# Designed miniproteins, single chains: the designs that were tried, part 65

Each design is a single chain, and the fold is of that chain. pLDDT is the mean over its residues in the fold that is shown.

## One batch from the design tools (miniprotein)

Design m2389
Fold by ESMFold2-Fast:
Structure m2389 (fold): chain A 60 residues (1-60)
Amino acid sequence: MLVAELEFESVEKAVGGALIAIGENPEAKVEVEGTRVRIETEDTPEGRRGIERAKEVAGQ
């Protein structure tokens, strides 16, 4: 299982990052707390890509 916790500049960017993670991997569990997003997913290519894309939006 892969887990990523990401901090975004704004609530709008956090929601955007969460939607990207779900779009790349619908099986991911995503929790949004203000500007913080937690992503839990299986260690699959889709799971890795979802986290990578969300990190890109977060600037991490």
Scores: mean pLDDT 81

Design m2390
Fold by ESMFold2-Fast:
Structure m2390 (fold): chain A 100 residues (1-100)
Amino acid sequence: MLEELLEALRKVVPPELAERLVQLLADILSGKRALDERRLQAFLNAAALLVGGGHEQEASYLFGIVSSHTPEELRHLVRDAIPRIVAGEGSLEELEELLA
């Protein structure tokens, strides 16, 4: 699944951003990093870009992981992002800024 996510991300974002997103996700899954607001917004934007690129299965996988690891105080951001993700309304420029 992470390898399939990386392949799909490489089709919708620059390779360096795709690799940073997957590494960040792996660090969150292993408990090495917390999912803060900035990182959450980066993943939600990446999920929207995946939907916009036709990679709905990989977007659903990413969204599921991110939602399950989201702190209580940030869960409203996940819910508020759903319409934009479904519409495929991601921004590469915003993603680059969030990962800077």
Scores: mean pLDDT 87

Design m2391
Fold by ESMFold2-Fast:
Structure m2391 (fold): chain A 71 residues (1-71)
Amino acid sequence: SLDEEIQRLLKEHNGDLDPEAFERLLKLMAEREKKTATPEQKAAIDKGYEEDLKSLREAIERVQKRIEELK
C-alpha cells in the first residue's frame, strides 16, 4: 500500500532522505491524499505536487552542483 511504501522510505533513511527518496515520498504523499479527495481536490493536489517537486529539484540541483565543485 502507499502507507507501507511511505513508512519503508522513512525507515530505510531514518528520516535523512536523499533527493531521490524525498521525490518519491512527495509523490506517494500526493497519491495518498488523492485516495480520499474529490475530483477538484485531486487537480489541486497534482498542481501542488508539481510545484513542490520543481522547487525541490531546483534546490537539490544547486546543492549537488556545489558538492561536485568541492571534489
Scores: mean pLDDT 73

Design m2392
Fold by ESMFold2-Fast:
Structure m2392 (fold): chain A 71 residues (1-71)
Amino acid sequence: SMEERVREAIRRVQDKFMEATRTMDPEKRKQIAKILAEGMKKVEELLKKGDYEGAYEVLEETIEKIEELMK
């Protein structure tokens, strides 16, 4: 289900943030934390509306942005 995929994507975002926190310098960590905060705020609003597909898309975009900064 999309709800299951959203839960898995949230876990992936949290795991990626933890990896970034352990491996990246303080300036990049601040940028990553901002991306996470903005993405999760949008996800929360979409989940309140029952928009699981939209929430999944935002989570995937958030992961991609974090991975791009980790290059």
Scores: mean pLDDT 85

Design m2393
Fold by ESMFold2-Fast:
Structure m2393 (fold): chain A 68 residues (1-68)
Amino acid sequence: ETPEEVAQGARDLIRRSPPELAARLTRDILEAVGAPQEVIDEAVRYAENGDTEKAAELVAQAILDAAR
């Protein structure tokens, strides 16, 4: 419900997902919060390469940035 709780939930979901699903969720969430295309592309690339922790970090930060 708080931006911090939403960011943590998104982080946990992405970290536990297979790479293909993590990449899709990363893109959908970042597009929904209006993240810059460069951030979307970087985070999706991390997820596709199996670095779901880095993708989750970028998604969480974008959620927090959008809530400012």
Scores: mean pLDDT 83

Design m2394
Fold by ESMFold2-Fast:
Structure m2394 (fold): chain A 77 residues (1-77)
Amino acid sequence: MEAVEAALKFIRDNKLTASQLRSPEARAALREALEKVGVTDPEEADRIIQAIVDALNRYGRRVTLEELEEEVERALK
C-alpha cells in the first residue's frame, strides 16, 4: 500500500520511535504525509498509524522496512 510505505518512510527519515508516534504533533505530521498519498479520512489515517505503532512495538528494528510494511498491511486486513 502506498499509504503504509509513505508513513514508514516518514518514520524512518525522521527516526521516530513508537512512543513518539502517540504524540499529537507526530500524528499530525503523519496524517499530512498520508493525505499526500490519498488518505483523507482522519479515522483511516489514525487506524494506519496505530497499526504501524503496534508493528514497531512488536518487531522494532528486527525486521527490514519491507517486512514491516507487509506486517502492517496484514494487520489492516
Scores: mean pLDDT 76

Design m2395
Fold by ESMFold2-Fast:
Structure m2395 (fold): chain A 85 residues (1-85)
Amino acid sequence: SRYLEILERFLEWLKKQMIEKYKKPEVIEEKAPPLLEEQRKILEEEPLPPLEVLLEELEEAIREQRETNPDAAALGEEFLRLLRE
């Protein structure tokens, strides 16, 4: 359960980083109804980059977040390690 909680928090952090980095406001409409199904459909229409590119973007985002959110950066580093196994 703790692992899933960490995973969910990391995915939420990653989601926020990708929005800021790519400036794709249509990908995630937080102001729209809190209907996760609709948000999932939007994300499905915007395929994620290959794993290698995603890992590189994650590493950069973690580095940038170390000053503003060190806890999230540490969580991301741990998750990055797991993804590389």
Scores: mean pLDDT 56

Design m2396
Fold by ESMFold2-Fast:
Structure m2396 (fold): chain A 78 residues (1-78)
Amino acid sequence: SALEKAIEYLEKAKEAVEAGDLFTALLYVGQAVAYLKQAGLEELADEVGRRVETALQAGDRAAAVEILEEAKERVREA
């Protein structure tokens, strides 16, 4: 399902952030956002994309990981 793919890409984004591969992390966030929008969760998609990009631009990898984990749980509850 689109929700399962969104969770998959949010997890991959988190792993990329933890590895310091911020370019790959942003690509995976983009995929997760696309699947969230396909699932009808457009407001969550826009919020997650914006918050993760802001944290990564600030160099706050810990905040980015927390946002991605929160997003995964919110998708599971949707």
Scores: mean pLDDT 87

Design m2397
Fold by ESMFold2-Fast:
Structure m2397 (fold): chain A 72 residues (1-72)
Amino acid sequence: SVEAVRALLEYLGLTDVDPEKVLAKLREHGDAGVPLSEVIPELPEEKAKGIYVRLRGDRVIALVPGEGLRVF
C-alpha cells in the first residue's frame, strides 16, 4: 500500500520522495526482492547499499544489513 511505502520512506529519512512512484516501481518487480537503489534512484548510494525490498500483499518487506527483516 502507499501507506507502507510512506512508512519505509520515513524510516529512510526520504520525506521528499513520491511514495506512489516508489510503489509503482515495486509493482514492476512483483514479489521478487530488488535492490533499493533500483526502486529509489534518488537515494544516496551509501544509504541504498545492501538494502533489498519487496512487496508482500499490502506490506513492504525490507532486508536491512545489520538489522535484518523489517515490515512496513
Scores: mean pLDDT 78

Design m2398
Fold by ESMFold2-Fast:
Structure m2398 (fold): chain A 55 residues (1-55)
Amino acid sequence: SLEEDLELISKETGLPAEEIAKLSAVQLRALLAELRKAGSPEEVIEAAERLLAHA
């Protein structure tokens, strides 16, 4: 769900879920690239990919 995806990214990044929900597609792509570079858990990467698909 959207809420679960926001919570996963929030826990990984330290950003509030409300702020992540406001990110544009451009900002989400940048975040996804940073998460991949940082070696974030696959579950978090997949959550970010789902958010981008619906942005």
Scores: mean pLDDT 85

Design m2399
Fold by ESMFold2-Fast:
Structure m2399 (fold): chain A 77 residues (1-77)
Amino acid sequence: SEAREYLEKAKRALEAGKYEEAKRYAEKAIELGKDDLFIQAQAYSLLGAALYKQGKTQEAQEYFKKAQELVEEYLKS
C-alpha cells in the first residue's frame, strides 16, 4: 500500500530529526489512506509527534486528539 509506504517514510524522517519531511510524509499518508482509520490514526500521531518536536505543542495536541478519536473509531469497527 502506498499509504503504508508514506507512514514508513514519516517514521524514518521523524527518527532522523527531519521534522518537516516527517510532516509532509504523514500528510501524504492521510491523503492516500482516507478510507483506512488505522493508517489515518498513525499518520495523525506522527504529524503530532513532528509538531511536538518543533515546539508546536498546541498544534501537536490537536493532532494527538484526532489520532485518539480515530483509534477509538477503529476499535468499534
Scores: mean pLDDT 87

Design m2400
Fold by ESMFold2-Fast:
Structure m2400 (fold): chain A 70 residues (1-70)
Amino acid sequence: SPLEEKIAQLRRELEAERKQLEEIEKELKELKEKKADPREIAIKEAARAILKAGIGFTEELIAKLEEQLA
């Protein structure tokens, strides 16, 4: 069904977003450990926050669509 296909697509997007978040978390840890420029750290933390918000939105959307299949 088109709905099942959309859920599958969103789950693939969610997996990719979670991998990107892990990469940002690793980069942020390395920046903090090397005492990088506070501005660079702040920019990376902002990017992390935006990505976390996007992941949350995608998770909620998947849950709502799955409820329609139940």
Scores: mean pLDDT 88

Design m2401
Fold by ESMFold2-Fast:
Structure m2401 (fold): chain A 78 residues (1-78)
Amino acid sequence: MEEKIKEIVKRLMEKYGLTPEQLKKLFEDIGEAFEAMVRALAKLAGESELSPEDQRALEIFKKNLEIVKKYLEELEKE
């Protein structure tokens, strides 16, 4: 699945003329917004509503963002 993420990142850079730095900042902002949204939903439903499965999904999402950020850092170097 990492290869598909890399392909999407490359397409976004090519199509919109974004630098790796700009795209990294965009994904950082998206990650923060998504985490804030999940926390707000948990607050509205009560913290006991955030199941272990939902917590795992959030952790997977964060790991995927780290893969994107690491790939963008590699592109800046090469």
Scores: mean pLDDT 73

Design m2402
Fold by ESMFold2-Fast:
Structure m2402 (fold): chain A 105 residues (1-105)
Amino acid sequence: DPEIERQIAIVEARAEEEKSFVDLLISNFQYQISTKKVSKEELLESVDKFGEIFKNEKVKKLLKELVDKLINKSSQEEIDKIQKKIYEEIDKARDEKLAEIRRNS
């Protein structure tokens, strides 16, 4: 069914877009904190805007936790761990949407 294939492609593309935005946000947060050009409040506002675009509440919560870890100068291992959890939650949301499309086809 070409319509179902198109819906699947959109869901998969949106998940990859969300991951790319997360990668850019984390890189920007690390840069801004290293240069002391940003407040915690401004970083949290960026997370809230991300939440409005992608509407993934679990990812939004993990991004706020990541901001706290970055500000407190947590190890790279702790940062990598939370970034992995963010990707897992994006993948779960994608898989749930794909399962819904396949059930309704």
Scores: mean pLDDT 85

Design m2403
Fold by ESMFold2-Fast:
Structure m2403 (fold): chain A 71 residues (1-71)
Amino acid sequence: SADAARLEALLARLREALRAAGASEEAIALAAEAFRHAVAAIRAEKAGDLETAEAHAERARELAEEALALL
């Protein structure tokens, strides 16, 4: 829970930085979802669930590319 709280605090700071830079709410939402999938991928990898880790990593990539296309 402490790790989850730190990651959510980091995500909140990243969202504010993107807003300050003029990013749209759509781009911010996609970037936030990409971040959450990236975190889920790392957790799955550490747990030895490589199939779940790969699925989350691929989804993080797709969402990050969609967010960047809106910036």
Scores: mean pLDDT 84

Design m2404
Fold by ESMFold2-Fast:
Structure m2404 (fold): chain A 60 residues (1-60)
Amino acid sequence: DVRAGLARLAAESPDPQRAAAARGLLAREDPVTGGFSPDAGTAPSAEGTANAERALRLLS
């Protein structure tokens, strides 16, 4: 679960930069669809969700 991975990273990462990146990604989640926007001001999309998943893998 991308959201759970990002939430854990934001809460538990010893690296404040990784924690901040994870919080930024979480801010782009649409709680209704579970998808992610590519930017905080845009609609959720498959591309935004795929980018969030890839970012989680790179930050983990």
Scores: mean pLDDT 69

Design m2405
Fold by ESMFold2-Fast:
Structure m2405 (fold): chain A 94 residues (1-94)
Amino acid sequence: MMHPRAAEGAREGARAALEGAPTAEQGAAGALAAIGAAVAGGLAYERGTREAAERGARGAREAGRGAAEAAGSERGRRGAERAAEAAVAAAEEG
C-alpha cells in the first residue's frame, strides 16, 4: 500500500530521528510523524492520480528530513509542517 519513495523517506527519517534525537520521546514523535506522512501519501495515491502520488512522495521525503533535523534545529520543524501541508494537498486533490 505504501509508495516505494514514501516508504524510503519514512524509513530514513525515522532512523535518523531515533538515532539523533536528544530524547527518546522526541525521536519517537519524529519517527511517527514521518511514517504517518508516508502512509497518508500512499493512501492518496490509491485514491488519486499520479500527480497526487508525486506530492505524497515529496511530503514523505520532507517529513523524513524534518524528523532527522528536529534533533538539532528549528528548520526540522518547518520541514515537518511542509510535509503535513503536502500530504493534505495530495489527499484533497484526490
Scores: mean pLDDT 55

Design m2407
Fold by ESMFold2-Fast:
Structure m2407 (fold): chain A 60 residues (1-60)
Amino acid sequence: MEVSVEEEDGKYKVVVKTEEGTAVAYFPTKEMAEAAAEYLRLLPPEEALAQAKAGGERYR
């Protein structure tokens, strides 16, 4: 599983890449995106993918 944080158009995206697929969650600040990425890295790949798809506000 790979979890990365990237800046896009003044927002931050967390990209979760797993063997099962990829998901992207958007956050308004770098700190929120980095916190979400750290949380997602602690989960199994399938759960990280599902959480990212559920939306960024769940990690706020």
Scores: mean pLDDT 75

Design m2408
Fold by ESMFold2-Fast:
Structure m2408 (fold): chain A 57 residues (1-57)
Amino acid sequence: ANEEIIKAAEKAGSETSDIEKIKEVMREALLKAGLSEEEAEALLKKPLHEIYLELKD
């Protein structure tokens, strides 16, 4: 589950340096994984490196 979100973000990051676009891809992956809009938005307020750390655990 979390690995799919990280992979989606890494793929987006290879196509763009726009952090907002990377976060948009992560948001879609988080919602698909069963998180609420509120939970996804709260996580995505963090810097990218902190989001990756949260998803690794």
Scores: mean pLDDT 75

Design m2409
Fold by ESMFold2-Fast:
Structure m2409 (fold): chain A 93 residues (1-93)
Amino acid sequence: SATEAARELASVLGGAAVAGAASLRVEGDTITVTLGDDEAARAAILAAADAAEAAGAAAVEREGRTITVTLTDKGGAGKGKEGIMAGLAGASR
């Protein structure tokens, strides 16, 4: 589901940011991810972003090591999206 894909993406992004494997910038519904050198973290982030895009939960743009994710949560009144974005903002530098 879109909501589950968005939560999985948020979990992967938050975990990578806490581990120092990626840097996050959160602006409204948009997350800019700068990928580090951790191959497993890069693979996990790309897989979660692809799953979120396929589920209609996000639009994903890639440029080198930078991924721009715009959440488009289709499940319900946007409360899930707000909670996810607030959590990711706490993980951003």
Scores: mean pLDDT 74

Design m2410
Fold by ESMFold2-Fast:
Structure m2410 (fold): chain A 93 residues (1-93)
Amino acid sequence: KQFEVDVHLALAQIALATGNYDVAIREAEKALALDPDNPLAHFILGEAYYQKGDYEKAIESYEKAIELARSNPDYAHLIGPAEKLLKEAKEKL
């Protein structure tokens, strides 16, 4: 289970780094199909939507990532970056 989630998250991060935002969304969604409450998958969705200019979806994704990261200490490191990017996305509306 976790290995499959980690593979999809790794593919999503590589896709973000290479500007393939639709691939990043698809791979993050595959991770969420296996682990719906994965904060990193929601964070990656937020980044991909932000880069595509879909600021409303980016906001929703970052808010979900923050909510889930606050309840999971393994992902506490995402809260600061997600809050910063959430503010930037809101400024684009």
Scores: mean pLDDT 88

Design m2411
Fold by ESMFold2-Fast:
Structure m2411 (fold): chain A 92 residues (1-92)
Amino acid sequence: FGREILTGILLEGARAALDQGDYEQAIRLAQEAIEIGKGTSREASAYNTLGRAYAGQGKYEEAIKYYEKALELDPDDEEAKKNLEEAKKKLE
């Protein structure tokens, strides 16, 4: 019960940090969301958010790694698929 709610709150914070360009804060909150949300339905979303934070920093190899992890957990995540392809284009 509490882990799903806490993971959701952390992901909201991470997304707010992304919107503000605070990628260090977004990474910290997304990593905490992964720790708390491990084994929950929110785990894939936490990895996708972590990938977005690394992509915001221009760290596309790290971003790809975390988007692939998100898709391992949720293969139907269209946002993670789109983000993965965009990050791959940045390395070409």
Scores: mean pLDDT 86

Design m2412
Fold by ESMFold2-Fast:
Structure m2412 (fold): chain A 78 residues (1-78)
Amino acid sequence: SLLEKGKELLEQEKYEEAIEYYKEALKKDPNNVEALTNLAIAYIKAGKYEEAREYAEKVVSLEDKEGAEKIAKAFEES
């Protein structure tokens, strides 16, 4: 799946490639919380904090507490 490939690329520190796979997942399902959460984390890992904040706010707006916590932890570790 697109999400599985994105995760694999994140583990390999290929952040720009991971971002592209998560963006493709969101084209199919714009409110997919897992894709939004992982995209925000990929942007944080790539040092693109403004883009990450945009997707983090979307996750919060969808009331996904687990995703919001994962993103917050990624910001703390940056």
Scores: mean pLDDT 85

Design m2413
Fold by ESMFold2-Fast:
Structure m2413 (fold): chain A 119 residues (1-119)
Amino acid sequence: SMEEEVKEFIDKLLEIYDRIIEAVKNKQYDEAIELAREFRKLVDELAEKFNFPPEHRARLQQLADTILRVAEALKKDPTFDPDAAIETIRSAVAGILKIVEEVTGVPVDFSKLGLTPFT
């Protein structure tokens, strides 16, 4: 079903996200960059497969590009704050998953990103 396929994409995105955060923590910046590219490709595939509106596709690409740029910044500048980088990546991934939830109607468990509910 569409719901099962969307859930599979969400699970893969969360898996890559966890690996990006681990790579950043371990200062494996080349791996983090490669994983960020894989993440971006998977987001593009999801948006194409489920015919996301152009506005949402543009926002998804912007957020995925933010993840990649942060990973590249960490490699280029060893004084770049890794905690700030991780928070930027987390926020971008949360934004992507929120768009996926809004467009597809498939619920996302944001607790997997370390985010607490509003209340």
Scores: mean pLDDT 85

Design m2414
Fold by ESMFold2-Fast:
Structure m2414 (fold): chain A 76 residues (1-76)
Amino acid sequence: HEEAVRLGAEAAELHRQAVKAYQEGNFDEASKLYREAAEKYRRAAEVFEANGHTDVARSLRQAAEELEKKAEELEK
């Protein structure tokens, strides 16, 4: 559980960095950071699901999907 919380915090930090890169016009870096944040959220979701927290895991996977969509929009 503590590992999942740490992964979620890391994802949130990467998301903040992605937003900053986007605001600075660095869209390639923003896209990369959004994808890295999404991956951390997915890893956190796996740990929560393994520990029986299925609803939390679902929420984190949805967050990951949203960040991946943002990355895809910047890559076009």
Scores: mean pLDDT 84

Design m2415
Fold by ESMFold2-Fast:
Structure m2415 (fold): chain A 68 residues (1-68)
Amino acid sequence: AAAEAAALLAQAEEARAQAEEYDKKAAELYKKAEEDPSYMKEAIMLGAEGGLHLMKAAAYRIAARSLL
């Protein structure tokens, strides 16, 4: 059904947007970690969160495709 597929695609776009925000914040913290290593843990954790959101976006897109 088109409504269910549209909802999953909307979820995928939201997850992708969240992944981009996490990647941007991770990059900023990696630059700070060059001067202060204490930021390295936060940078790694934000990068991992970005990756998880990107995988979530891919899963929603696959699910939407299966409904079309």
Scores: mean pLDDT 83

Design m2416
Fold by ESMFold2-Fast:
Structure m2416 (fold): chain A 97 residues (1-97)
Amino acid sequence: MEELLRLDIELGVLQVEAAVLKVVSRKLLEKTEDEEIKEELEELLKEIDEVVVPLLEEAEAAIRAGDVEAAREALRRAREALREVKKRFKEIEEKFK
C-alpha cells in the first residue's frame, strides 16, 4: 500500500525544510550585531532542535514500524511546529530590513 511511501516522502520534505531553516538562521546569527534579533534567532534554533527535530524522529520511527496512524500524527505535529517556526523566522527576517 502506497500510504507509507507517501508519509516517508513527506518526512523527507519536512526534514529538508527544517535543515534549510537551521542553516539560514545560523548564518543570520553570525551576521547580526543586534542583541534582540540574536536572542530571537537562538530561540528559533532551540525550538527546531527541541520540538521539530524530535517530532520528525518520532515520525521516522513510526514509518519504520509500519504504524501509519502514529506516523500521520507525528507528521501533523511536525508540520504545525515547522509552520510556527517559519512564521517567526519571517518576522525576524523583516527586522533585517
Scores: mean pLDDT 86

Design m2417
Fold by ESMFold2-Fast:
Structure m2417 (fold): chain A 55 residues (1-55)
Amino acid sequence: MKEAIKEELKQLSEEQRKLRLEAIEKNLEQKDKYSDEIVKDLELEKEVIKELLES
């Protein structure tokens, strides 16, 4: 897991994390415009945010 991403996300409020999650979900709706590497990075960040919101 990318610790730098986790540390950055931990600095955000729950509201800010939810907004970022929403933005990622919108980007994933347009995944055909992105490379598979970017899509995987977005999915990873989404999973990290979801875990932080549930914890």
Scores: mean pLDDT 76

Design m2418
Fold by ESMFold2-Fast:
Structure m2418 (fold): chain A 70 residues (1-70)
Amino acid sequence: SSLRAQIRRLQAQIRQYQAELARLEKEIAQLEKNLSKENLTRYVGLKLRKIGLQFEIDLLQARIAALEAA
């Protein structure tokens, strides 16, 4: 159905964002082990990007829940 196709597309987007988030978390963890003044800007940037990706995932999950409740 059209509804099922929409849900599948949103689930695919979530999987892409989750893969990116996992990669980002690994990079953050590596920087945290040897955090220095030289890499602090990069570290902060990655933390902000993580927050943004988590927000997008939450928004897409809420959208799927709304479609499934209809």
Scores: mean pLDDT 88

Design m2419
Fold by ESMFold2-Fast:
Structure m2419 (fold): chain A 70 residues (1-70)
Amino acid sequence: SQQDNINQTLQNIQDIYQDSVTNNSSVDDLRTSLYSNFNSTSTQNNLTQDDQNYIQSYVDSIVRWYEQRQ
């Protein structure tokens, strides 16, 4: 379902974030990985604009939290 696609995308974002924390990745590398995943998922799963906006807001929040971790 579309909701399952959204949930899977959110899980993938969390996995990318955890991998970045574990590997001490740069903010730019995290951002690149997250946007690459988002673009791929949006194309494959034909997400609505509202779903894309929700996911993008979540990605932006994750990047912000990562930037604040030192």
Scores: mean pLDDT 76

Design m2421
Fold by ESMFold2-Fast:
Structure m2421 (fold): chain A 94 residues (1-94)
Amino acid sequence: SKEEKKAELDERFGELMKKLVDHTNKKIAEAEKNGDFDKVEEIRNLTFETVQKMAELYRKAREAIDQGNFEEAERYLEEMEKLVEEAIKKIDEI
């Protein structure tokens, strides 16, 4: 049902956002310990950009569910998973 798919989307989106935020907070704490405030700013900026992209994909996934297109919604979830994985890798390179 659409209700079940929306609940699944919300749970999976929340898990992905938690992974991103937890990793970001860890890397910010490491950079702050080293006095690398420029790295803190780079991590914050990359995280902000990623959060904005995640919000857009979440909205598109919700719209797809409302139209009954569950395959399209799953594709957006896969894009969100990849986006978070790529963001974490980029944060690790800062």
Scores: mean pLDDT 91

Design m2422
Fold by ESMFold2-Fast:
Structure m2422 (fold): chain A 73 residues (1-73)
Amino acid sequence: MSELVARVVGLALRAIGHLIDGDREGAAEAVKEMADFLVEQGLISEEEAEEIKKLAETDPLEAVRRLLKLFDK
């Protein structure tokens, strides 16, 4: 549990780091990697992951926020 949370948080911080550097494409890739990881772990659906990936192309910060909210249980 805590190790999975640490991995998700690490990927979210990576996405935020890319945003701080002005690298929106890198941020989007990190969010997509995180969404795929959560699908593999059975924590979100493929449909939720697809929505997050599309959001990451437009607003990667909002995508991170929404993905973390889905994981906040």
Scores: mean pLDDT 77

Design m2424
Fold by ESMFold2-Fast:
Structure m2424 (fold): chain A 90 residues (1-90)
Amino acid sequence: MKEYEILDIEIVKEGPFAEKVKERLKPGMKLTEQELWDIIREAAREAGVADERFEPILVYEEKDPESKDPNVKILYIAAGDSIVKLKVKE
């Protein structure tokens, strides 16, 4: 079972989806991969973007270039023309 610790949350492009994610996820939260995705899907639903087939939730994952810890990753999550950047530790 994968567990993530939320280290940081940044809004890259403002919009209802990014705002809802930032309201629900806080630095220091520990959650499973399933719980993280449930929060993201619910934020997209509340923002009115999850139900539109033409507005998929896009995810881009990369290693944090500023971290010396190989378990620290950056997730860019985009929905409804808004983008949130999550820094997570596995």
Scores: mean pLDDT 76

